# Designs tried in a protein design run: designed miniproteins, single chains, continued (4). Part 90

Each design is a single chain, and the fold is of that chain. pLDDT is the mean over its residues in the fold that is shown.

## One batch from the design tools (miniprotein)

Design m15121
Fold by ESMFold2-Fast:
Structure m15121 (fold): chain A 98 residues (1-98)
Amino acid sequence: MLDELRRLVDRLKRETDPAEIKRILEEIRRLLGKTDSREAVELALEAVDIALESTDLEVLEAAKELAMEVLRRAPKELILRAIGLLLRAIGQILELEM
């Protein structure tokens, strides 16, 4: 499971197709739903951070959903980082819609 998450995050760093980026983010979110590992939460935070470099609305919405799932599962030390990424995702979505 952690090896699958690492492979998805590594793929995310190289992927340029918005549809495939969205699919990878959704898969990371599903895998995160099956674990309470701190390392899995840290990998999901890295995935959100990478995805927030996108200007694609569907990618940003998927990043927001992943950040929300991270926030639900994050230990106290990672909660503020998860909140920061969630707020950044919301801000970027609002800029594209306004």
Scores: mean pLDDT 83

Design m15122
Fold by ESMFold2-Fast:
Structure m15122 (fold): chain A 65 residues (1-65)
Amino acid sequence: MIEEFRKELEELQKKYNIPKELVERLIEAVEKKDTEELDRVLARVALLNGPEAARELAELAKKYL
C-alpha cells in the first residue's frame, strides 16, 4: 500500500521537480491520514511547482486515504 504510493509519488516528483522535503511530508500525512497537513503540503506544492502538480498529488493522495 504505502510502497505503491511512494512509487507513484516518485514519478510525480520527477515530472514536476517537487522538493524531497515536501514529498516526505506528503507520505507522512497520507500514512497518518492527516488531512490538514496534506492540505498544507499541497498548498506549498501549488506555490512552488504549480497548480497542476498539486492537483495530480491531491488525486494520488485521495486514492490512498
Scores: mean pLDDT 83

Design m15123
Fold by ESMFold2-Fast:
Structure m15123 (fold): chain A 79 residues (1-79)
Amino acid sequence: ARAAYRAHMEALRPRAEALAASGDEADPELVALLREIAEALAAALAAQGVTEVEVPDTPEGRIAAEALEAAGIKVTKVA
């Protein structure tokens, strides 16, 4: 179960870096894309029985936390 999550996160890393390199923390297209990815991932994690996740306290982590909490997963933010 977590292997699929890890592989998905590894695949997202280059794309997240490319989007970050495009330059805008508040770019609506970037935010919408990250939210869509986070919602899909949160739904997959919830379906696999994941109930708690740690996320970094970054802009990307906050978007992920919102989607995870909406899916019923407890989120802990780490510095």
Scores: mean pLDDT 68

Design m15124
Fold by ESMFold2-Fast:
Structure m15124 (fold): chain A 60 residues (1-60)
Amino acid sequence: GHYAEAARKAAEAGASAGVAMAVKEALQNGDWEGARGSVEAAREMGDERGEALARRQLAK
């Protein structure tokens, strides 16, 4: 899916919960690359809160 792109847009908008949702949806669909890419997108955009929330979803 387009999870990493969705996470990037959420991080740009300051919607940190949207980054976590992108990781959750990617994992529910078995898209490990999309989940990982979503965490990286938040990091690249400097959304520290979004990255932290996304990493917690990835660790579940």
Scores: mean pLDDT 78

Design m15125
Fold by ESMFold2-Fast:
Structure m15125 (fold): chain A 68 residues (1-68)
Amino acid sequence: SAMEARVEEAKYQIDKLAELVKKGIITPEQARAAADQLLASLERAGVPQEVIDELRKYAEEKLAEAEK
């Protein structure tokens, strides 16, 4: 489905941001800003708030793990 495809793409982008943080290519602050922009774009595209909240939690967990 279109929503499933958007969620998978968002998770892929979040995983890429976490990888860049882990490798020291970008800062955790830069990665969080990029994730926030991604989530805002999904909200504008009509993705339900419950899905946005799940993706936000996913991003927070992945980015927190990457900076440790």
Scores: mean pLDDT 86

Design m15126
Fold by ESMFold2-Fast:
Formats: sequence, C-alpha cells, structure tokens
Structure m15126 (fold): chain A 73 residues (1-73)
Amino acid sequence: SAELQKKIAELEAEIRELDEELRRLERELQELLANNAPREVIREQALRLMYTGAELVLKRAELWLLKKELEKS
C-alpha cells in the first residue's frame, strides 16, 4: 500500500503541474486573441490547450482508479 500511496502522490503532483500549465496556456491564448495574433498562431496555441486538457482528464481518471484501489486494501 505504501507503493500505491507513492504513485497517488506522484500523480497528484503531475496533475497540479498540468493544471498550472493549462491555466498558463489559457492566459496565453487570451493574450494572443487580444493582440490579434495570426490565425495559425492562435490555432497552434488552441491545439496545445486541447492536448494538455486531454492529458489532465486522463491523469485525473487514473488518480480516481488508484484511489479506489487503495480503498479496497
């Protein structure tokens, strides 16, 4: 169970980092929009935001499964 708790802690740290990155990318996208950046630049930033968001969702799902596994112990 100590190994499972360590995996949960590591995943929670990764989720915090991704959440911070997602907020940074969202702010950058808003700045690009406010500054009338080229459409391609806006598109690339939006794709980065989408992929980072998807990774965050997947890691949160993994965390949920690990926490359920810990409760069964």
Scores: mean pLDDT 88

Design m15127
Fold by ESMFold2-Fast:
Structure m15127 (fold): chain A 60 residues (1-60)
Amino acid sequence: EGTLIVEHPVSGTWKVTVKGNTVTITNLETGEVFEIEFDKPVSVEQVKEGIEASGGKVLE
C-alpha cells in the first residue's frame, strides 16, 4: 500500500494510490478518478516502474 504523485506533460498531475490489487488514479487538475483492478496484489515499486517506463515522472 502506498501513494505516488505523478506528472505527465500532457495530462497533468495525478495521484496514484496502490492498495492490494487495486490502483486508484486521480487527476489532480480535473478531479476525475479511475480504478484499475489486477488479478494479484501489486507493489508501489511495480507501479512506479510502469509509470517511468511510459514517460511519466514520479514526484513523491
Scores: mean pLDDT 76

Design m15128
Fold by ESMFold2-Fast:
Structure m15128 (fold): chain A 77 residues (1-77)
Amino acid sequence: EKKKAEDFATLIAFHALENGWDKKAIENARKSVEETYGVKIEEKLIEEKLEEGKKDPKKLEEEVNKILEEKEKKEKE
């Protein structure tokens, strides 16, 4: 459960940095993910991932790629 929330926080942070999302857009994405997937994501977790992505964009991209690979494997199996 915690890993699922962290994975979604990572995805939200990545898209926010790529697309220049403001705080309202980030909050809308957080709520949409919570409603769609039944997971609770703390704002602090997204803020933490945003700071990590600003310091090391490549590391954030690698984390996103791992999350997407896990979803692809589930879809193929």
Scores: mean pLDDT 78

Design m15129
Fold by ESMFold2-Fast:
Structure m15129 (fold): chain A 85 residues (1-85)
Amino acid sequence: MKEELEKRFKEGVDLAREGLANGDEETFEKGLELLEKLAEEALFPYRTAQQLNEPLTAYTKFLKEVGERAREELERLKALKEKKA
């Protein structure tokens, strides 16, 4: 459901930010892993539909946006860590 995806996104971001604030690399990496998993799961239906030449549903388009947002935040958090290191 949409609320579950939003919770997963927030959990990953919050863990990564907590790891950065506390200098806890394990917590930071766990946050990144959650965001990577969310991105892969959300983008999978979109990629499958494209390969099978099936029309994109509103739900599949929503999942694509969630996955893309997770990847963008993942890259942003990695860049922020490099700047602080």
Scores: mean pLDDT 80

Design m15130
Fold by ESMFold2-Fast:
Structure m15130 (fold): chain A 94 residues (1-94)
Amino acid sequence: VDSVTVGDHVYTSPVVLDFFKLQQEKGIDFVPEKVSVELLQALLDQAKLFYESGLLDTARIYAGLVVELAEKNPEVPEELREEARRLLEELESL
């Protein structure tokens, strides 16, 4: 697993950290103008990696983000939407 250590914390993927910084800079209500299926799949895969790494709260945040973005983009395949919802449901049951 590719990770970056900053202070006493280990972050997985600099791209994910940069996205979090963009939300802080532009506001928590920031929504990208266009979200590709490829980006949503990457975010879902990242949420699964957080789950496997025991970062349950972070995994819930990212799984929830994928669900929200998929609902705002109805062109997203139903299979991806169902997978994201199932992951979020499993994480919320833990």
Scores: mean pLDDT 66

Design m15131
Fold by ESMFold2-Fast:
Structure m15131 (fold): chain A 94 residues (1-94)
Amino acid sequence: MRERLEELQKLAALIREQAKAEGADPALLDRLDSNLARLSELLKDPNATREELIEALEELRATVAELRAQSTNPALQRLQDHALARIDELIAEL
């Protein structure tokens, strides 16, 4: 689980840089940064609950989905679709 969450963080960071380069909404990029910071802190916390992880993943999913809706770059859209699928898999397995 932890390794898969760390891989998701790397994918989301790549999406952030690509979305920024494509002129994505700065407010959504800030929200993505906040979602990633929250997930990072939960991964360091030995007392983090399943419910807290699911909530953080659902918030990340919502932000990525909104960025996906604004994207016109097919390569970025594929990365965003991959992230959404990975988030859904992680939520289902938690």
Scores: mean pLDDT 85

Design m15132
Fold by ESMFold2-Fast:
Structure m15132 (fold): chain A 68 residues (1-68)
Amino acid sequence: SEIDDIVEEISQILNQIHQVGSDEQKAEAGKIMLDTVKRMQTSSDEEKLKILKEAKEKLKKILEQSKK
């Protein structure tokens, strides 16, 4: 499903941040994921997909900043 695909992509991005990111970038990624989980608890199934897409884009930005 589209949700499963985005979850897999988020997992891959988080794994890469863990490998190449600074402690500060790892902490920022953790805050994004915590916020994402909180938002999903109060969201409809349709809104969850949008929330996951937003989380993915924020995490991608962190990953790109960690690549030198």
Scores: mean pLDDT 82

Design m15133
Fold by ESMFold2-Fast:
Structure m15133 (fold): chain A 57 residues (1-57)
Amino acid sequence: SYGTYEIEESEAGLPLRDILKRKFGDNSQAIYDFNEEYIGDPNNLAAGEVIFIPEVD
């Protein structure tokens, strides 16, 4: 199953890796890797863009 996270206006233009580390800490790499196939440019995300959050412990 998947959750979702919506990119905030304050996070637009930040690297996805930095956004995920700020919000999800130790799970950031797993979330990044999961979304790599769905995101064309992880360094150029728009506000309102949706990120998938897989089940990570």
Scores: mean pLDDT 76

Design m15134
Fold by ESMFold2-Fast:
Structure m15134 (fold): chain A 94 residues (1-94)
Amino acid sequence: SKAQQIIDSFENLGKQLAKLVEEDPEKAKELGEELVRGGEEGLAQRDQLSDEEVLLAEAVRRIGEAAIEGAEKKDPEAVIKEARRIGEELAKAL
């Protein structure tokens, strides 16, 4: 289903970010900052976005924040947990 694809995509992204937190926390932080920037730029145009696009932009911003925090705290498991939660919430809303 589309819902399961969204959940799987965010779980996979979370695992990739968690691996970066363990192996290269500076890269994890850089990628997290890029995701936050992308999400915020999307949300700055929210009046021109569909409801689905707004939810996706917010999800991207949140996963970026999780990657930054995970890198700062050296907590890869927290990144996986938050990514899964975001994916599940997004899948239910779409």
Scores: mean pLDDT 86

Design m15135
Fold by ESMFold2-Fast:
Structure m15135 (fold): chain A 85 residues (1-85)
Amino acid sequence: SYTVRSSLELSQETWDELGLGDTFTGSFNGDVRTVKYVRQPDRPSTLTFLFSVPSLEDMERGEAVWTFPTARGGPLVLHLPLEPV
């Protein structure tokens, strides 16, 4: 098996514009990861989820699904690529 990552960098402006909460969920191939993050003022934030895949072809075929609670009426869902560690 291979360890792969999905990463997202968020500016403070993006956090505020989206009204993001403090809980983030990433999922890939039935594996669900949840993190609670404490945003620091005036700092960009890098969020990373690690997943295990049986092959690099599974990584290339798949996308991690990120879910963010927002203050604007529904969650934001992003499909982001996986990359090797």
Scores: mean pLDDT 75

Design m15136
Fold by ESMFold2-Fast:
Structure m15136 (fold): chain A 78 residues (1-78)
Amino acid sequence: MAITDPERLRREMEVGALETALASYLTAAEQAGDEEIARLAREGLRRAAELVARGDLEGAARAARETLERIRRLEEEK
């Protein structure tokens, strides 16, 4: 197996889980016709992907968490 830094592997798994959560919100929002939540989820996914491409896994996880928090707050305001 390839040798992977344990902290990097943990961050990669965290980013993957957060991206999955954002994708789930995107799918649900599109099904519900909620364009505001769909837009936020798409933007969060794009931002996380850009940070991953640059090797910034911590930044990617942070961006995804911030987007999920914004979506959660928006749903609570409805």
Scores: mean pLDDT 81

Design m15137
Fold by ESMFold2-Fast:
Structure m15137 (fold): chain A 105 residues (1-105)
Amino acid sequence: DPAAIARLAEEALKRLDDAIAGKLSDDETADTVREIGRIMDQLTPEQRQRLLEALRQLGMRSVVELTANGPNATNESIREALETMYGEVLTDEQIEALLNGERVT
């Protein structure tokens, strides 16, 4: 349902804004990132740009840890997880920038 996906994307992006403002718990932020990550291929280009900026602002390490199933993940497993979740949206260079805490836009 395209209308349901559009609404879900806008609600998730708003929650990421709330997370950046410190209004969400770590668990709520993690759930929001995972939820919007599942629909990333269905986002508009503007929504994808907003998501990437939000992920950068929330801290790349936290996003990488959430994507890679825990604190024991190697940089290689984190990269593979990011490529699996975001490979259609992010280039190899952008994934490396996320691992290094650099800007991804």
Scores: mean pLDDT 64

Design m15138
Fold by ESMFold2-Fast:
Structure m15138 (fold): chain A 99 residues (1-99)
Amino acid sequence: MPKSLSLGDVLALFLEADKNKDGLLSLEELEEMLKKAFPDIEISKEQIEKLFKAIDKDKDGVISLQELVEFFKELLKKYDTDKDGKLSVEDFMKYLEEL
């Protein structure tokens, strides 16, 4: 199980969560992706909904691959303490607490 996520890991998780292969994620698909990415952390439904809104920049009710990639890069810029291009479970939990 990944202790940290790279951009490549995020892309792989997106492709697995995108059940209809339209390049878009629903709120439910994002929740499934997060459970696969971070199985050892409990994320509340409220936190998932706030996270979805933070990623969904065009406010169309779905997340594109581009929006997810841009969001992940913003998280790396703010929380990637060792500058290795990976987001740790601890970094992600800090973000969720700030939501």
Scores: mean pLDDT 75

Design m15139
Fold by ESMFold2-Fast:
Structure m15139 (fold): chain A 63 residues (1-63)
Amino acid sequence: SPPDQSLIEKIKERYEKLIDKLSEEDKKILTEEVENLEEHSLSQQIGLLLRLIGEELDIELKK
């Protein structure tokens, strides 16, 4: 099946908003995951979206 473009777009938008707030280690890992999004299963794509939401919440809780 073709990749879910709307899910991929949502993941990329969250990543772009978040990347400048992450540690260098987390930036590297998440950049590699985002670059390989089209090769990931739907479950892996959803998992990455949830991880990005978790990172956003961690940043907000530290304010």
Scores: mean pLDDT 75

Design m15140
Fold by ESMFold2-Fast:
Structure m15140 (fold): chain A 88 residues (1-88)
Amino acid sequence: MEKRIKELKDEILELGEKINLLDHIRSIITQLEAWADKHNWSLEERQELYEALLEAMKEILKNPELSDFEINEIISEKLQKAIERLKK
């Protein structure tokens, strides 16, 4: 579990570097960790959040013409859907 989360974080950060958003993505990861800590989410639940963020990153990488606003919308939508699934 912990190893999978690290692999997901590493891939997300690698993609963040490729799209020139590394610092922004690091900030998002910090916010997700703080949110998960506040709500006492398990490693499995945290993994779902990182998988959602990775999906968002892959979508952004395919579309180099996206504005900062559109990038934030994609990330927020994927993360919100993951949070809703975890909350029921």
Scores: mean pLDDT 80

Design m15141
Fold by ESMFold2-Fast:
Structure m15141 (fold): chain A 69 residues (1-69)
Amino acid sequence: SGLEELERAKEAVQAGDKETAIEHLDRASEAAPDVQISLDTAKKAVQAGDYEKAILSIDGAINALQLLS
């Protein structure tokens, strides 16, 4: 599910694992098109090493998906 992929992406960001974080964000993008802007922002933040912004964007996507459920 998109939510599960976002939780795994968040764990990877917290661990400093950029490659794993981007992999799970890409999977979340395929599962949850409604949060694409937040996921694109999170990927760019991960690539830039801005983990605080990445986590905020992932949390925003998680919240949006929970509201849609």
Scores: mean pLDDT 83

Design m15142
Fold by ESMFold2-Fast:
Structure m15142 (fold): chain A 88 residues (1-88)
Amino acid sequence: GLKAPSVALPELNGKWVEGVVVDLVEINGELYAVVEVDGELYLIPASYIEGIVPLRAKEELKVGQKVRFFVPPASYAEELEEAVKLLE
């Protein structure tokens, strides 16, 4: 089974990373992607995903797509931590 998503984003702060979308969730009217990176699950706002690999601007996010995302500043990670708790 899939692990619960984590918000280990501060360790990746200011970096671009690639992963695979394993789930899509809407929290408080905002779309989030659950992205698998090296066996860990991260909850990433759809707005932080630069594109689908190979990069395609303006394509809709889907489960199974390889995506590239920018890790937000540490202050934003606190908001993502609260969002993850809403999924439990």
Scores: mean pLDDT 62

Design m15143
Fold by ESMFold2-Fast:
Structure m15143 (fold): chain A 94 residues (1-94)
Amino acid sequence: SKEQEAYVHHMAGSGLLGQGRYDDAIKEYEKAIELDPNSEFTATSYNNMGQAYHKQGRFDDAISYYQQSIDLSPSNQRAIDNLRITQEEKRRKE
């Protein structure tokens, strides 16, 4: 099913993120979201894409994806904390 395929891509993205392979991780999360945008792990995929962009110093992209994670899951403390940290780091590097 598309849902099972989306889960496989989400898990692949998480593995690649853990390896520091940020561009590859982002591509896998993008595929997961496209296949199943309403899954229980979509907010986590957005948060993890934000982390990958943050690690690359792409703060505006990171902020956008953390915000999308929070929009889907307003109580997602991890995404809220990551958003605050990234905004602070961006401000210091401006």
Scores: mean pLDDT 89

Design m15144
Fold by ESMFold2-Fast:
Structure m15144 (fold): chain A 92 residues (1-92)
Amino acid sequence: MEDLLLRLGELGIRLFGRALSSTDRDVRNKLMRIVVLIGRALTLFEQGDYEGAIRSLEEAIRLARELDPSSPLNQRLIRVLEEARELLRGLL
C-alpha cells in the first residue's frame, strides 16, 4: 500500500511538470485536475476516508482515459490509478 501511494504521489509530481509545459489548454486542465484529485486521494487516505479516496481516484481515472491512449505516460498513469483504487477497495 504505502509503496504504491508513494509512486502515485511521484506520478502526480511528474504530471504537474507535464501540465506546466503543455500548450494545449484542454490537456493542461485535465492534467492539473488529475494532479489535484491524486493529492485529494492521498489526503483522504491519511484521514482514514478510504471511500472518499476511492471516489477521487475514480474521477482521476475517468479524466486520464480522455488523454492520448498512445502515450506510455498516460498508460502508466491509468495503471497506477487503477492499482491504487483496487488496493484501497481491499481495505474496505
Scores: mean pLDDT 82

Design m15145
Fold by ESMFold2-Fast:
Structure m15145 (fold): chain A 78 residues (1-78)
Amino acid sequence: SMEKAEEAIREAERTLDELAELYRSQPSLQQEADDIEQAKEEFREAVKKASPEEALKMAEKVLAAAKRELARLKEKLA
């Protein structure tokens, strides 16, 4: 459904923002922060051009990847 796609997109964007902010908090990881911010912009443009079904699949893939990276980074910084 369109509502499910919108929810997944919002969750993916929130997770990318959290990941970018965590990278940005580390002086040695500024490039990684820039890369995630760029990836978010590309994701936003891609989902605007996609069908609701394609947007949902893209959002789920981006969310899964971002969650894995966020968990990895949090573990390494703990």
Scores: mean pLDDT 87

Design m15146
Fold by ESMFold2-Fast:
Structure m15146 (fold): chain A 110 residues (1-110)
Amino acid sequence: EELERRFDEELKKLAETIKKNADKASQAVREAGRALGLPEETIERLVEKVKESIKGMKEVADELRRLAAEHPENREVFERAAQTVEDGIKEIEKENKRFLEEARRLAEAQ
């Protein structure tokens, strides 16, 4: 019972970190897309990739860096958005590692 509660608390922290970073990355993508005048459908597709997985976030960061190279007038906006997505990936990977270590400790405490 107490172990299940602690596990649920750690899982909630992981979920919160994933959501927070996906939300920040999504906002950065929307701002960059708006600055370039990208079609709303294109912006939403990129946002869905960000919310889907870490792999999706990596693909979006790479696409934002390509857009920065192709549109030098908005380079800083796209580079900043790409950096926000990349920072989000690092935070999620760090929290995943922390969660796995805590889950292991809880299992060992049985």
Scores: mean pLDDT 83

Design m15147
Fold by ESMFold2-Fast:
Parts: C-alpha cells; structure tokens; sequence
Structure m15147 (fold): chain A 75 residues (1-75)
C-alpha cells in the first residue's frame, strides 16, 4: 500500500521537524531560526547537527519515538 507508506513517511518527517523545533525551544535555542531553516528545505539531519549536543540528543530521542509510533500505526 504505497499511499499508506507515503503518508507514514510524510508524518514522520513533519513530526520530526516539530520535535527538533520543540527541543530547540526547550534548550533555549532560537526555535524560530530552526523552523525557518526547516521551512527553507534544509535536511533534518543538517539542522539537527547544528544544535548543541544535549538538545540534538533530546530531539533524536523524540524522532526515534515518532518512528516507533508511526511503525506501530502501520500494523
């Protein structure tokens, strides 16, 4: 089911971007700058790598959880 898989990948991408922005906000980083970079089409990995290590680790943990949640929804 290509439509289910495509929508799942779109959901992971969207939620992962939101998780990065939220982790930046919680870490005292410029969350608006992070959102602007994602909206400009910068890769999630590039934006994530630009964050402080603790903020990046928090965002990555949330991205991993999002992937698990979406994978479970595909069952």
Amino acid sequence: DDDRVRRALEEVTRRSGEAIVEAAREGGEDAQEVRDRLDAGEPLSTVLASLPPDTAARAQARIDEIGREVAAELN
Scores: mean pLDDT 82

Design m15148
Fold by ESMFold2-Fast:
Structure m15148 (fold): chain A 70 residues (1-70)
Amino acid sequence: MEEEIRRRAAEEGARVLAEFAEEHGLTIPDVEDLELAMRWAAEQLTDEQKRELNERLAAVQRRAAEELAR
């Protein structure tokens, strides 16, 4: 189930990252690859934006785990 949780978290994380980028007027070069998108974000975002994004992604991971627990 760990892999399934990670897959769901990655799908939701990509959506959250895309929404975050649109809210802040940012262009993500590859939204389908969450790892590359996160590396891009780490280089381009301010410390405050990184904190906000990380909080949203942490919520996504928690929600994915809850959904799979049913």
Scores: mean pLDDT 69

Design m15149
Fold by ESMFold2-Fast:
Formats: C-alpha cells, sequence, structure tokens
Structure m15149 (fold): chain A 90 residues (1-90)
C-alpha cells in the first residue's frame, strides 16, 4: 500500500493540475500515475492513487477554480494557493 505521504503527494499534484491545466488534463495525469502504480504495486494501489487524485482534483477546483485559460502569473499563484490548501487539510 502507498504511504499517507505518497497519497498526499498524489493529491497535491492532482489539485495543482486541475487548477492550472483543467480537470480533464488532471484526470489524464492521475490515470497515468495509477497505471504506473498498478505495474509496480498492483491494482489495489492503483485504485488508491485514483481516489487520492480525484480528491485532489476536487480540492483544486474548489480552492481556485479552473485557471487553464489564465495568465502564467495567475496559474503560478493558483498553484501556490492550492498547495497551501492541500497542506492545511493533510
Amino acid sequence: MLSDAQLADVKAKAAVLAAVKGEEAAREEVERAAREAEKLLGPEVAEQVRRAGEEGIRLGVETVGDKSDASEEEKKEAAKKVLEAVKAKA
């Protein structure tokens, strides 16, 4: 099983991607990570990665919304706020 720290990292990355690149792009990255986890650690771990990723996507959207069409500066600020929100809830 992945550690709580590893699951928190997945959640944080998914949250940032959802805010900066949009929900669809974040979901694609989560699926890629889940497939890699499945090859190394099995399907149960892949499902844990998907669950952590989906929580992260939701948190990112709730914190700053979709900033995929925003300026580079706004995307950097959104990513920072999302990372702070993930740390606060962990």
Scores: mean pLDDT 79

Design m15150
Fold by ESMFold2-Fast:
Structure m15150 (fold): chain A 105 residues (1-105)
Amino acid sequence: MVADKVIELAKELAKTSSPGAAAALESAIRKAEYLKKQGASDEEVVKTLLDTLEESAELMLAHAKERESKGDLDGAKLARESAKDVREAREKLEKYAKELLEKAK
């Protein structure tokens, strides 16, 4: 199933990600697995996974701006690096999902 394969790749990416990005991936995976158990379509499960990752990246960037405004430049840098890692993982997952959905047609 498309959703199962995308979730499996997300779990693999979490193992090699920074701690912040890994936590965001694990949270997104839990939401996606919950929807799948509720009978959501593969498309809805994948969309929720990708949307949750983008929301996490945006939150990390907001935290980076707040830290920078308080003079915590190192904390701001770490938050931006986590956001970048999350977005790179999201891009890989989106590409993989598109390839799997095209093969299912």
Scores: mean pLDDT 86

Design m15151
Fold by ESMFold2-Fast:
Structure m15151 (fold): chain A 67 residues (1-67)
Amino acid sequence: ALRLTPEQANKIGAFTKRIGKPLRDLTPAQLEELARLTGLSVAQVREIQARARALGDDTRALVSLVL
């Protein structure tokens, strides 16, 4: 199962805040940049995006993946 470090979750939250749009609205190029910043694969970042869509909240999605 996909799990995030607290550092990875914080980087994702900071990235969406800096870009000024939620995870669901990130472009493919922005997902690639986010993957590089976090050390995750693009596929893993897409899984996080899908979870954010399902929960309707980026913060709740990220917190639910940190264990």
Scores: mean pLDDT 84

Design m15152
Fold by ESMFold2-Fast:
Structure m15152 (fold): chain A 90 residues (1-90)
Amino acid sequence: SAALQEKLAALSARATELIAQGKRTVAMIVAELEGLRLLASMVQDQRAQDWLAALRAAPREDRIAMVRTLAREMGEDEAEAVAVLEELLA
């Protein structure tokens, strides 16, 4: 639908903006959750790919915890990472 295409375009733009701001980990999470495979494939980090696979397999509550932990470890904004995940799951 047009609404879905607009949402996907907005999420793709958001992921691109996050990459430009140096928030590549959050952008990869956004790309994985929405099936934006092209953006995720631009990051050829095996550790990141393994983490994204684990995130995809996890229940929602565990996904939130994983995103918070990774954001904290990477020195990224934990609250922003969780907000992005919750927006995509809504």
Scores: mean pLDDT 65

Design m15153
Fold by ESMFold2-Fast:
Structure m15153 (fold): chain A 75 residues (1-75)
Amino acid sequence: MLSKEEQEQILAHLEELVEHWLARVRAGELTDVEALIERLEELIRYLREKNVSPEILERAEEIARRAKAELEELA
């Protein structure tokens, strides 16, 4: 089982990763928005399979939902 500190670190990394992807898409450096959305969905599936706490999973899913919406608007 992942520690609470490890789970919070995963959320921080997810937010940083999403911000990096969005910045690069806005700059025209990343054009495969569909692949980025697929990667977000894979990350959420991974967290579900690793049985992270429901609170952490809910927060991760919310980050992914917002990121996916922004990526779809940029596509």
Scores: mean pLDDT 79

Design m15154
Fold by ESMFold2-Fast:
Structure m15154 (fold): chain A 84 residues (1-84)
Amino acid sequence: SLEEFKERAIKTFEEDIELAKKLVTEHLTAKGDEEKLKEALAKLDAIREKVLPKIKEAKSPEEILEILAEASVELQAVFDEVGL
């Protein structure tokens, strides 16, 4: 069902955000860059707050996949900015 697909999409997206936070934290802590870490974590939180309502409001599986694809691009941009 669409609702089951939304639940799986939300779970996967939340797991992706947690993994992104872990990787960014490990990388920037090793470099001693506390200000860049704060900025990167804030950007990841902003992506989460923007994407979750979009998934919840989506009308089809295809729309959810498009939302997740866009979110993936935004996560990659954060990784690129921190040198991952």
Scores: mean pLDDT 90

Design m15155
Fold by ESMFold2-Fast:
Structure m15155 (fold): chain A 87 residues (1-87)
Amino acid sequence: MAEDEEALAAALAASTPEEQALLRTARDGALSSDRETQRAGLRAQVELLARRDPSALDRFLELSKKYTLNEDQQYVVDVAEELVAKR
């Protein structure tokens, strides 16, 4: 949609090439009905969060422990734990 294109363009202009690639992958995942593309988008969102705000990633992991998670939510937590372990 036009609004999504404008928001993406603004985010890309403010980002490094690596962050731009993650932002595009995250957007593609959010708009896709394909499960693998959705998972790639979720991974990109977590990697972008870890890159921009490591403390927000830690807060996300603490918050996730308070809820019963579905498969996609558990996948996001698994990716976040993987990235924290690689610090």
Scores: mean pLDDT 73

